# Designed miniproteins, single chains, part 108

Each design is a single chain, and the fold is of that chain. pLDDT is the mean over its residues in the fold that is shown.

## One batch from the design tools (miniprotein)

Design m3758
Fold by ESMFold2-Fast:
Structure m3758 (fold): chain A 106 residues (1-106)
Amino acid sequence: DPQRQALIARLQKILDELDESKAVEVPKEVEEALLKLTYYESTYGIPPLPDEELLKLSEIVNKWLIEQGLIDKPLPPYNVIIENIEKILEVVPKELAQKLIERFKE
């Protein structure tokens, strides 16, 4: 997927230029939700998640993104990570940023 390869290259550049002093502490629940939603969105929803789990993960991530000032209102479950991945990488610890990028590589 040429679009996926271009995205990965752009995200890798963000990782290489990451200002670690801007990293916020990410709660374990938020870290796990970010990783699961990134994988889900990067695979176009395959395998599908139960609606209840998808809603819960989206609520956790949307709340955290609003608290970090990255978005001003909740986003739909499918597009939460894809639309905000570059902003997310700039504020998470480098180790988590690496894990998020790896989710796009499958």
Scores: mean pLDDT 77

Design m3759
Fold by ESMFold2-Fast:
Structure m3759 (fold): chain A 96 residues (1-96)
Amino acid sequence: MVEEKIEELVERAEARLRLTPAQREALREELERVAEATKKEMEEVLKNGEKKLWTPKQQKIRDELLKLKDDPEEAIIKELERYYEQRLALLEAVRA
């Protein structure tokens, strides 16, 4: 599902921005790194939940992640979509 989402986002960017093969590959690698980093962040929050003093903001993030612990892939997909939209907006602004 995460891999399918990355391919979907890369195809959308290629269609919209007419990316070269090299740019398409760079975007795929970037999205794969974001997915991996998000997964590690989620695992770290869950691992340290009981022994770490959380700020109110961190507490809210932890509570949200705990609700999704049985489907961490959904949280990764949402972060990928958020990152993609920000990246696409920057690329479109430079292209204008």
Scores: mean pLDDT 70

Design m3760
Fold by ESMFold2-Fast:
Structure m3760 (fold): chain A 92 residues (1-92)
Amino acid sequence: AVYQVTVSGTGSVTADAVEAAAAEAIARFLTSHPTAQVTAVAVTYDPDTGAFTVTVEVDAASQAQAEALAALIAAELRQLGVTVTAVTVTEV
């Protein structure tokens, strides 16, 4: 099934750092879940407010598997020293 994973928050970082963190999380996820497919990735970062949003579309075996991706993305972002304010996983 296809899931939309969204992780948002705030911090003093760069768009490149957020994109790199998301890419690292996705790479780890796909290593552990080789049958999953990431079909879309979108990252936004506002340098004036520090607000960021990472949205990933994933074809995963279950909602729990998509939630595992969300947790990996949030963990990588927290390693940058940012605050993660919202994590959502929705079947689409």
Scores: mean pLDDT 86

Design m3761
Fold by ESMFold2-Fast:
Structure m3761 (fold): chain A 75 residues (1-75)
Amino acid sequence: TMQEAREAAENALLAADNGYQRATDQRVKDRLRDLKKRAEEYLEEAERDPSLAEQRLQQIQDVLQQVMLLMMESG
């Protein structure tokens, strides 16, 4: 649902922002910024076309997983 996509995006943005504040490596910071932007773009696309909400939810969840993985690998 659109609500699930918004909640997933909120979680991805929070995780990316928290990671950005903790990161000391500029490459990790840049990657987290890019992942945050991707989650924002997917949410905007779902809001523009609700028929894509399920597909965009999956993509937002994948972004969150990438943020979590990057943070584990980076310290």
Scores: mean pLDDT 84

Design m3762
Fold by ESMFold2-Fast:
Structure m3762 (fold): chain A 94 residues (1-94)
Amino acid sequence: SAARQQRWSEAVSEALRLLGESLARAEELAKQGDWEGAREVFREMVRRLEELFRRYELSPEERAALRHMLIATARLEIEDERVLAMFVEELEAA
């Protein structure tokens, strides 16, 4: 339905904004040698993503699709392999 397509589009847009904010903060902390702080940024991102899943009433299939989309986007955006590994680990553990 149009309403479901709109909810999905809004959820994707919000999740991508959350990803961008989280990646920027985690990379800054990693550059400072604060790897524990970088991991906590991704844990907070996962908590906010779970809230987003509930607010937009996403199905398990939609949640999985959005997680895969975020991982694919992160693989294109993150140059530091350690930061990327940390991101994937925290997101897949949720």
Scores: mean pLDDT 87

Design m3763
Fold by ESMFold2-Fast:
Structure m3763 (fold): chain A 81 residues (1-81)
Amino acid sequence: SEDEREQMRSDIAARIADILRENNIPEEVANELVTFVAETLRRTDDLEAILEAIRKRMKELNIPEDVAERVVAVVREAFAA
């Protein structure tokens, strides 16, 4: 259902925001990434395309690789359920 899809997108965004805050990523950078992820999830259901876009954006925002891997894991886990 649409409600379930919206809840999934909201849950992914919230988990990513928490990871970024716990790793002291500046709030402006965290908000940019969370917004980008939410928009990407609304535009496509292709997991590999989503992950490629998010990885590219995190690199542009200079997100540390260990934090980036945790963000990717959250998205993969959500799609595996």
Scores: mean pLDDT 84

Design m3764
Fold by ESMFold2-Fast:
Structure m3764 (fold): chain A 77 residues (1-77)
Amino acid sequence: SKKDQITQSINNAKKVASPKDQPVLDDSMGLVDVFSSLPDRYQQRIIDAFNDYASGRGTILDVEIAVSLALMEKAVS
């Protein structure tokens, strides 16, 4: 499921994250139900941001931007 993919992407990021980045990832794990309720494009953006962070292709700022866009979409829905 998309929810499982989101959860796995956050877990992938947590495995490689520095201690300073862990709080953002821990907070994001608490938001999985919010993320999984959004349109597919936002769910995919979240998955991509966490997996890019995990693989070194993205930064924690990219994660924070993706999370902020998802929360903004949830707030206006």
Scores: mean pLDDT 87

Design m3765
Fold by ESMFold2-Fast:
Structure m3765 (fold): chain A 105 residues (1-105)
Amino acid sequence: MTVAEALAAHPEIRKLVFEMAQAFADGNVEEAVELGKKAIDLAIEAGLPRTAVAIARFMVQGLVAAGKEELARKFMDEVVEKFRSRGLPETAERIRAAGDAALAA
């Protein structure tokens, strides 16, 4: 399943991703972080690790674009630990790699 197909099949996740993007556009960085964490949690619970990685990447990119690199690093650390604690170490490594790439851009 592609990320686009997963979002189409899971309107609750799609709604959170939309609200997260809107919060970034409005400069509500703290709200965007909370919405992003909820979207990632729902994606993990739905068995959509690729969607969770895409949401995490978007979050890190949004935080970096907002000049919040330290918050982006903290968010990445928290999400990586969450995936490891849920028995998804490969997904945790993919998120770390995606976040590092976003921080380098």
Scores: mean pLDDT 80

Design m3766
Fold by ESMFold2-Fast:
Structure m3766 (fold): chain A 84 residues (1-84)
Amino acid sequence: MKGVQSSSSGMAGLAGEVTARVALERAKKGGDIEKALRDAEGAARLAEASARRSEELGDKATAEVNRRFRREAEELAEEIRRLK
């Protein structure tokens, strides 16, 4: 089957990545570094939860995409930590 939910799952993962990227940009412009770090770490955890749910539904492709977003959010969190 096509699984129209795959597009929605992809958008959810992208939203997490955007949140982490926006957090880094806010930190670079003199925003709250600790808040930016929490936002990026939160995005990584949400991506992992989405990956697990996709695996339970048998959608391995969406699970892999969400795990990539988790790694990218973790890398952004590490860059935010270097600003401290």
Scores: mean pLDDT 73

Design m3767
Fold by ESMFold2-Fast:
Structure m3767 (fold): chain A 72 residues (1-72)
Amino acid sequence: SNLQKLLEEIKKRLEDEQESVDALAYAYYKNFNDIYKAQLEVRELKKDPEKYQKFLEEIKPILDRVRAALAA
């Protein structure tokens, strides 16, 4: 699946598993085809705790799936 392909690419490129999870979930949420753009956007969101929390709530189902896939 598209999500699985993005997950494998993230595993190759990112050191921080949590950053990988957040970036993949955000890419899927925003329909980005560029994972690095997603990483930058997530880093910007993390600067504002309220915006970051809202993001996490909105993408929770996707985030849970990504975490499960990374654990496999």
Scores: mean pLDDT 66

Design m3768
Fold by ESMFold2-Fast:
Structure m3768 (fold): chain A 56 residues (1-56)
Amino acid sequence: GGEEGARQAAAKAGGEAVSTRTMGEGEGALAIASNGALVATRMDAEGRAVEARELS
């Protein structure tokens, strides 16, 4: 699911995910890492998070 993928993406961005939110009901997710980074994830056609981007 998008939340699980977002957690893992936030961890890769330099901290563990401390909060996640689903966007567009499975199209992607937002995660806040323990270092305060806000990370957006994109999902593929199979619902797996394949990309992570820091927003701020």
Scores: mean pLDDT 63

Design m3769
Fold by ESMFold2-Fast:
Structure m3769 (fold): chain A 64 residues (1-64)
Amino acid sequence: MPSPVERALEAARRYVEVLRDPQATPEQRAAARKALQKAVSEAQEKEPERLDELHREIEEIAGA
């Protein structure tokens, strides 16, 4: 099973993919955003020592 941080990074990748997809519906974008929010909250709760890592990786995903 992936760690909470790994799940949050996967959710971030999916969210960026959906934002860049011209065929994505507003509902799909809202669902991806909600999934990312939930995954990040869970990572903050369960792996607070990895928050700096999570923040850096999300910035890299968004900047790619």
Scores: mean pLDDT 81

Design m3770
Fold by ESMFold2-Fast:
Order: C-alpha cells, then structure tokens, then sequence
Structure m3770 (fold): chain A 82 residues (1-82)
C-alpha cells in the first residue's frame, strides 16, 4: 500500500505539472514529506505515485522530481537562514 505521505507527494507533483509551478503549499508538502522519497530518485515510488495520479506521465513526473530536489534544497536553505 502507498503511504499517506507518498499520496500527498504524488498529488503535489501532479498539480505542479498541471500548473507549471509548485505553489507555496505544495513546497511545504515537499519539505515535510520529501524525506519519505528515496534519494537518489526511485522509479518504484514514482510508479506508485502515478498509480494514484494516472493523469500524469512517468516522464513528466521524473522531470518534476528532479526539479523538486532543487526546490526542496533551496527551501531548506531558506528556512535555515530564517
């Protein structure tokens, strides 16, 4: 079964792909639950997220996850400096 955190991450990624950008609320979800995703990227986690969000292609989700790591790292740095 997929965890609640993975479901929230999948929805955040799907919505970001639809809108072309992560909202502040979606970034907070990625910060809070991003540690639940393997680093480096794990295709099995993406496959589970796509199963919950079938409207998102695997290729687009992979690209979004690469961008997520960059944004998540930047957001963590900003929080440390506050």
Amino acid sequence: PVSEEQLLLGKAISRALENGVFTPEEIEILIKYGDKLPVPFDPSVVEKAVALNPEVSLAELVQALEGRFDKLEQARENLKNE
Scores: mean pLDDT 52

Design m3771
Fold by ESMFold2-Fast:
Structure m3771 (fold): chain A 97 residues (1-97)
Amino acid sequence: EEKIKEAAERAAEAAIEKIREAAERGELLSEEARKALEEALKEVVLEHKEVAEETAEVAAAILSAAYDTIEAGAAKGLSPEETVREVEEAIREVAEE
């Protein structure tokens, strides 16, 4: 249980960092930003081999929630900064499952 929580928190932190970096460059919707996020999440799964299956499920949920939120923010005309705030909330909510 604690190991799953640590892995989920690590995945959330890694994802938020990559999303902020992409937003600072104005490339939040770029393929490069998405690939960087996918690679960071893959690294977290590999670091937590004992709970790899659960960590992979959390990572997939984080990736889905992040991009659904980015697309919804763009559709609403939110700024990159406002979109990042909504993405961070969505990622943290998924990780707290």
Scores: mean pLDDT 77

Design m3772
Fold by ESMFold2-Fast:
Structure m3772 (fold): chain A 73 residues (1-73)
Amino acid sequence: SFEELLDQLRALLAQMKATTDLAEAQALALEIQRILQEMADNYPDELRAHRDELEQLAQEMSDVLAALLEKAK
């Protein structure tokens, strides 16, 4: 269901925020992208209804990746 995918997305983001490894964070980001694609393909109306939350989650992912990239310099 959409709610199950959303719960998986939140769990992956939490794991991404807990990691200090850039490669792990990038792998988790790819998993999140796959879930978002599955949501878009199967639940487009529900995805649209949750746009604000999903935009916030995307921003948090971007912030985590940016912070880890700075550490990798």
Scores: mean pLDDT 83

Design m3773
Fold by ESMFold2-Fast:
Parts: sequence; structure tokens; C-alpha cells
Structure m3773 (fold): chain A 67 residues (1-67)
Amino acid sequence: SFTEEQVAQLISKESGLSLELAREIIEMITEKKASDEEVIKYLQEKAGLSEELAKGIIEGVKSLLGL
């Protein structure tokens, strides 16, 4: 399985998000147990992503972490 740092680097590279933002999203999902809706809102506010793109990122993170 991938480490959280490896997933952050992969998500940053594939989505174009900053590495810092990718790390924040992973922390929200894994440590803070944020809802998908909270993560979507955060991505919309921080990166101007559409809901569709934000959902794709969340699904990618969960898949890579085996969640």
C-alpha cells in the first residue's frame, strides 16, 4: 500500500494541486474523518475546482490508500 506522503505526491502530480493542498486533503480524509461534502467545499474554496473534479480527487485518494 502507498504511504500518505506517496499518495499526496501522486495526487499533486496527476491533478495539478499543490503538494501542500494534497497533504491537507489527505489529512482531512484520514485523520479528521471529514465528509466528502466538506472536502469538496474545501477544494472548491482553495483551488477553484468543480464538484466533479473534487469528487474524482477524493475517490483517487481513497482508492490509493485502500479505503
Scores: mean pLDDT 84

Design m3774
Fold by ESMFold2-Fast:
Structure m3774 (fold): chain A 87 residues (1-87)
Amino acid sequence: NVLEELGKALEEAVPKLPPSAQPAAREGARGFYEGAKLFETSDDAVKATGAALRGIGHGVEALLRASQVDPEGAKALGEAMKKAGAK
């Protein structure tokens, strides 16, 4: 469930992020959603972990890209991700 919440946080942040960060945030959300689904079905732990790591990598990319253009938007995304990770 935490991966699903992380995906939602990234997806909800997309319209508030600078255009340069939006593709990375969308890919991050996809990775987290895929990871959440795979862990729920227990089909392949390696594949599920790979999807979650892809989510993390693109989430970090979105934060870095956003921080270069809109530090406040990057801060808001970081806070949303912390809140999602705490669930």
Scores: mean pLDDT 79

Design m3775
Fold by ESMFold2-Fast:
Structure m3775 (fold): chain A 80 residues (1-80)
Amino acid sequence: SEESKKIFDKGIKMLEALTEYAEKHNDVEALKLAKEMFEKLLDLYNNKSSPEELKKFLKEMLERIKKEMSEEAVKLVLEV
C-alpha cells in the first residue's frame, strides 16, 4: 500500500543515516546493527506487512538505536 511504502521509505532513510554515521566513525557494531535492521525491514515490506506492523518495527528500531548508539547518532536518525 501507499502508506506501507511511505513508512518503509522512512525506515530506509533512518538506516541510511545510521550507516553514514557508522562509516564516518568506523563503528563496526553500528554497521552490523544497521544491516540487521535493514534486512528485517525489507522482509516485513516484501511480505506485505501492515502499516501498523511497519510502524511498530520503526519504533522498536529507534528504541534499540537509542540504547546501543551515541546521542549524536540518535539525533541524525531522528532528523530523517
Scores: mean pLDDT 84

Design m3776
Fold by ESMFold2-Fast:
Structure m3776 (fold): chain A 80 residues (1-80)
Amino acid sequence: MAAELAEEAKRALDELVAAVRAGDEAAARAAAARVVEAARRLAELLAAETDPARRAEILALLEEVDAHARAAGEEIQAHL
């Protein structure tokens, strides 16, 4: 389900930030891989969806993930 993928992506982004702050490179790489996989699956769901209302819901979830990713990126950049 698209909502579950969006939540997984946001959780993985939170874990990525925490791992970077802790200096845990292995955990950071694992979290980054989960973000990429969740985002890829969410994009595939959007590409396969033909109902405009469901497409709008998936787009809103992608917007939430994108906003969360921007916040995570800012936080990581501040710690580099």
Scores: mean pLDDT 85

Design m3777
Fold by ESMFold2-Fast:
Structure m3777 (fold): chain A 97 residues (1-97)
Amino acid sequence: MMIEVSLSLEKLANGESKATITFTGVSADTEVELSVGEDEGFAATSDGARAGAKGVDSGEVKVEPGKVTVTFTSKGVLEAVAAEAPTAPLKRLFGKK
């Protein structure tokens, strides 16, 4: 099954930024690794789908059968937001200064 990648970037009313990355068509058995360290966030599925951002203060993952949603939040601006999957083209969003 083809993995579809959806990527959105929002500025919240409190001045924070939020990136939501959704992988659809992942294996029902998929496992997700989430890492947030020193202003960077990374998530990877066992299917090889990957997401990352810079300027990250917190990260969350929601795993559902066939769907993984990764959320990165920043108190300021998210930079270099990117997501890819083995069967989907790279989607990339850059934060503006």
Scores: mean pLDDT 75

Design m3778
Fold by ESMFold2-Fast:
Structure m3778 (fold): chain A 94 residues (1-94)
Amino acid sequence: SQLQQQIQAIDNYGQTLSDAAESLGKPDLSERSRELSQEMIDALKNGDRVTLSRSMSRMSGITLEVTMELAQAGKDDALERVNQALRDLNNAMS
């Protein structure tokens, strides 16, 4: 179902971002990535569009922080994995 595809895309994105943050030695960003992906999944299952929109905006902020730090650290493979997972998420949520 479309819902299952959206849940999988959110979960994959949260995990990918969490792993990237861990690789940077940023456990707080890693934890927030997991918490926000779970909040997005719960909001999606409950039809809570306000919470979903807010969680997506917060996730975008973490994405910016993580991708900037990956680029600065020269972690190009991890950066590409995050960018690909983000494209997959945006496609599933559109």
Scores: mean pLDDT 89

Design m3779
Fold by ESMFold2-Fast:
Structure m3779 (fold): chain A 70 residues (1-70)
Amino acid sequence: NPLSELGRLARELMEKRGRDTLSAEELRELAIKAGLSEEQIERLLAATEANGGRLSADQLDRELTRLALE
């Protein structure tokens, strides 16, 4: 599942970099790698922008849940 894979990759990147948030650029790259559609990537990046250009793990989980319901 691309959404589950994005969540996994995001948590791994946060752990490796010692950060609790990821930027829009990092999330775009991970979403492409995870296999999200262009529409899903656009929605994720819009949510990231609305949150000041970064998402925490909790914010990302919320947005991934929204994408799964669409």
Scores: mean pLDDT 86

Design m3780
Fold by ESMFold2-Fast:
Structure m3780 (fold): chain A 80 residues (1-80)
Amino acid sequence: SLDTEIDAGVMEVYAAVILTSSKTFKPQSEKEQQLLDQAVAHAQATLDALQAGDIAEARKHAAEALKYTRELQAEQEKAA
C-alpha cells in the first residue's frame, strides 16, 4: 500500500543518515565505538530487509538502530 511505501522510504532515509554520519563520527571511547558499531549494523540490516521486501524485519532493525543512536548520544553527553 501507499502507507507501507512511505514507511519504507522513511526507514531508508533514516538508515542512510546513520550510515553516512558514521563515516565522519569519531568515537571517543570503547563504549562509543561499540554503540556506533551496533547502530551501523542495524542500519545496514534495515536496508537489507527493505531490499528483500521484509517491511516487518526492516521496522525491527530501524527501531534498534534508533535505540543505539540515542544511547551513543547519551554516552557522549556523559563524557562531556
Scores: mean pLDDT 83

Design m3781
Fold by ESMFold2-Fast:
Structure m3781 (fold): chain A 79 residues (1-79)
Amino acid sequence: SARHEALVQAALADPEALAQLRADLAALGLSAESSAEEIAALLERIRAELEELGQSLSLLPIFEELLEVGLAVLRREAA
């Protein structure tokens, strides 16, 4: 939680990083309006891709944290 908030604040404080984060999330089809179901579906696609490519599933929690931070940034900008 404290780590999550620190990452959100760091992203909000850096306009270039924030613009890149918004572009990256948009490329994944995510927005401030993205539902829990859409996020879960994306994480399931990432999991399937990691398994197909023989990559470590230990990367999945990292993608989950990055999505949570990015969505928190988008939702804070929209609020």
Scores: mean pLDDT 74

Design m3782
Fold by ESMFold2-Fast:
Structure m3782 (fold): chain A 62 residues (1-62)
Amino acid sequence: MKKLEELVEKTAKLAAEIAVKLHEIGAQFNEELGLPTQPVPSPEPSKEVIEELRKMVLEDLE
């Protein structure tokens, strides 16, 4: 079961990294369009997000 929890955490981290990349791309579009730029937040997966991913993985493995 620890392996499954490790995979969930790893997936959450990857999702956060993707979210950062998408935010960076959005910021570039805003810059090109002359919209105000905002500092890039560091989206950390919250405990709630990790728990939700864990539930989804467990349901898929049933």
Scores: mean pLDDT 68

Design m3783
Fold by ESMFold2-Fast:
Structure m3783 (fold): chain A 69 residues (1-69)
Amino acid sequence: MAEAVVEGLGSRGAAASAGSGAASAVDNGDKTKVTVDPERSRVTVQGETAEKAEKGAALAREAALKAGP
C-alpha cells in the first residue's frame, strides 16, 4: 500500500477538517484509509496505489481550506 501525508495544516482543527473531508471522499468508492494526527497537524492517507493515496491527500487539503481554521 502507498501513503501520502498532508502537513502544514496550521492547527489541530485544520487537521481534523482535512481528515473528515478525506474520510467522506473514501466513502464514495475509493478503498483508502485515513489517519489523523492532530498533535502533528497532519493527516496520513493510505491507498492501494500512490495515485489513490495522492487523491485522498488532495481531498484532505481541499477540506481543510474550505473549513477554515
Scores: mean pLDDT 68

Design m3784
Fold by ESMFold2-Fast:
Structure m3784 (fold): chain A 77 residues (1-77)
Amino acid sequence: SPKYVQQVSSKLLYVGGVVDDRFGYPQKSFDNFSSSYKISKKVGDQDGIKISTDNINKVIPKLSNPQQAQKDFQSIQ
């Protein structure tokens, strides 16, 4: 079903975010976690929402403009 396809896509984006953060690409990590968060929110995946939120908050301090990233994240909540 389209909902399960979106849940799988969200998980793949989440894995991409973890890999990007581990290898020192915090902006790509933030983008991937944010995309994962949006899909999880759209399909009502509470675990996906929580995990993406926790990792977005961990990555924000590593970004070139943490204040702007915080505002960007708040705009999609």
Scores: mean pLDDT 88

Design m3785
Fold by ESMFold2-Fast:
Structure m3785 (fold): chain A 66 residues (1-66)
Amino acid sequence: MVELTFELPYDPSLSEEQRQAQLELLRRYAEGLAKAYEAALQAQTGKKVEVKVVIREVASPEGNLT
């Protein structure tokens, strides 16, 4: 099993509506990446690997550098 962690910097200047839209967009993006990663791993290893997505909010952009 493989875990993909996505960190989203919190922007207090964004409205509540924009924040909800951002979370929805990130989730859609993360789902797409998880599917692509599963396909790539299956092609390379010949095994189907389960990929889990974890979304974490960070106060600073630096927490998202790696």
Scores: mean pLDDT 71

Design m3786
Fold by ESMFold2-Fast:
Structure m3786 (fold): chain A 93 residues (1-93)
Amino acid sequence: KILSESEKESIFNKLKTDSSPYSFEEVLNIFNQADLDKDGYLNEEELSVALKLLRLSTDPIMVQWIMKTFDTDKDGLISYEEFVKLVLADEDP
């Protein structure tokens, strides 16, 4: 199911913290740019693109670790909600 912008904003607002370095608009634009097939999910290649747009390191090992951590169904896809959790968690060591 493709999420509306309003649904995406609601998810972001539920997960954001006062210390978050990213705005909803920035995260939304990055997710939409990385979601090349427009299915509402990011595969490993699309996740790598999103991380580059966020100015984060895109080591292949890191991307694979993220995929294994969030891909509970082994479908090779990360949802918008999981992506937001990942982006907001990146500020923690």
Scores: mean pLDDT 70

Design m3787
Fold by ESMFold2-Fast:
Structure m3787 (fold): chain A 94 residues (1-94)
Amino acid sequence: SRTKLELEILLGMAQIVVGVGDVVGDPLWGGEQALRLAEEALAIARQSGQVPQSAIDQADALLAQARQALRDGDGRRAGELAIQAIQVLIQSLQ
């Protein structure tokens, strides 16, 4: 589906920004960018009507954890959680 393709593109972008953040020694920046991409993925999933509410709720919970990781100064953890949120949304698509 178009929604699945859009989410897969955002997943690839999130993986790239996390990797860039690691290479340049700014994992907080990488985590912040990955979180922004995951929030966009969640918005697309909500608007599509194709993603089940359980997957949306799970992704939202992972993004809440990612925001907390950023507040704790853990950009790598934030990036991992943001990537997991996008993966949950992709895996839920029929």
Scores: mean pLDDT 92

Design m3788
Fold by ESMFold2-Fast:
Structure m3788 (fold): chain A 89 residues (1-89)
Amino acid sequence: MSKEEEEKLYAEMKAIVDKADQSTPEEAERILNEAREKIAKLAREDGEKGAGAYSALVKVQNERMAEEQAKRKQEEEERRKKLEEELKK
């Protein structure tokens, strides 16, 4: 698989995950399951491309989880700072 095809698959998987993030948890699960089924079909037609697409999906999901954890930690820190400022009054 070319580097250009690999980048295209990553962008496609990122768009799917972004769409899931904008949806309700139930809709997100449906969108992700539909993506997994599409990848499975692609793997039957082209094993290398299907494997690449699955790896891209997992990579994007891991990146999103890391981003969400970082955001949550930042929100907790901001909440703590607000409480400390309120206690100083």
Scores: mean pLDDT 77

Design m3789
Fold by ESMFold2-Fast:
Structure m3789 (fold): chain A 93 residues (1-93)
Amino acid sequence: SKEFVEELREILKKMEANEEKFKEELEKALPEIGEKKVEGMKEAAKFQKELIEYAIENYAEDEKKTLEELEKKALEKIEKLKTEYGLELAQDL
């Protein structure tokens, strides 16, 4: 719906406004969680932004196809974050 796309745009705007603060908090966490997990969390944040941008661009044209692609992309990225960065959903995400 138009309202859903508008909510996604507001989420994207808030993510962009908080990007520097998020990076600063990750740098503070570096001694506790390690460099590899910090890089994984940066990749996760970047990916979340990319998913929201994809939804904004495509949802109005084909809602079902957009949701199916978002689910596929999310599952593939979660597996990559676990394998490459050692992130665990229950602990790190």
Scores: mean pLDDT 78

Design m3790
Fold by ESMFold2-Fast:
Structure m3790 (fold): chain A 62 residues (1-62)
Amino acid sequence: SSMREQLIEELVAYMKEKYPDSKADDSQLRALARFVVDNSPPDATLEELKEYLDKLFPALFP
């Protein structure tokens, strides 16, 4: 898989680990992961992507 696909799956795994009680399905998690990757600089680290995701997740999946 491409680096982009790798980052998306790592972010999905991160969300499942950090928010295990969330009712968001895999499709919703992948949509958010793609949004985070696509709206971040190409050289953004995984840690920076996780920080951005953590700002969005509680607002989208309360």
Scores: mean pLDDT 85

Design m3791
Fold by ESMFold2-Fast:
Structure m3791 (fold): chain A 95 residues (1-95)
Amino acid sequence: GLLGRISGLSGRIDMDIKGLELYKERNKDNSEAVEIADKAIKELQKIKDGILEVGNKYRNGELSFDEALKRLQELESEYIKVVTDTLLKLDELEK
C-alpha cells in the first residue's frame, strides 16, 4: 500500500544518507568528494522530508490517494535522479 511505499522509500533514503556520511569520513582529505556527498545528503534529506509530509497529509485526509501517489512518484523520481547524478559525479572523480 501507499504507506508501505512511503516507509520503505524513507528507510532506503536513511541508508543512502548513512552511506554518504561514511563516504565523507573515508574521503575527508578529498574536498571535492566531500562537497559532492554533502550536497547529496542535503538533497536526500529534503526529499525524505517531502515523502514524510505526503504520508502525514494522506493520513490526515489533506491528500486523496491519487494526489498522494502522484506526489510520491515525483519524489521517487527526484530520489533516483539525486542518487544517479551523485554516483556519476563520484565515479568521474576516480578517473
Scores: mean pLDDT 89

Design m3792
Fold by ESMFold2-Fast:
Order: sequence, then C-alpha cells, then structure tokens
Structure m3792 (fold): chain A 69 residues (1-69)
Amino acid sequence: SANQQVLRDMVMAAYAGQTLSRAQQQTYVAALMSIGPVDDSTVRHMARVLGVPQSTVRSLVRQVQRQQA
C-alpha cells in the first residue's frame, strides 16, 4: 500500500549515509520486511542505502525469513 511505501522511505532515509555492521543491516532489513512485502524496487533502494550489492540484501532477506520461521 501507499502507507507501507511511505514507512519504508522514512526508515531508509533514517539510515542513509551510516556505516552499519552486518547485524545492524539485518535489523534494518527485518524492520523494512515487517512493514510489508519486499519487491525488487525495495531491494534496490536497500542496497543503495546500505552501500552493498543487491545480492547481499537478498541474502539478508533470506536470513531474516529463516530466523522468523
């Protein structure tokens, strides 16, 4: 929904330009996943904010999904 996208944009903006540990990156990805489904656009935005490849973001998404199973 539009509200989910706005919440994601706010979370992404809050972490822009910060150097995060892998554990902090996982927490950030988990927070965005809690707002709603993660699409390819969200993965691209997370990769830009975190300064990591999209493959790293997709790995973090899978790790969060396994931990929440």
Scores: mean pLDDT 75

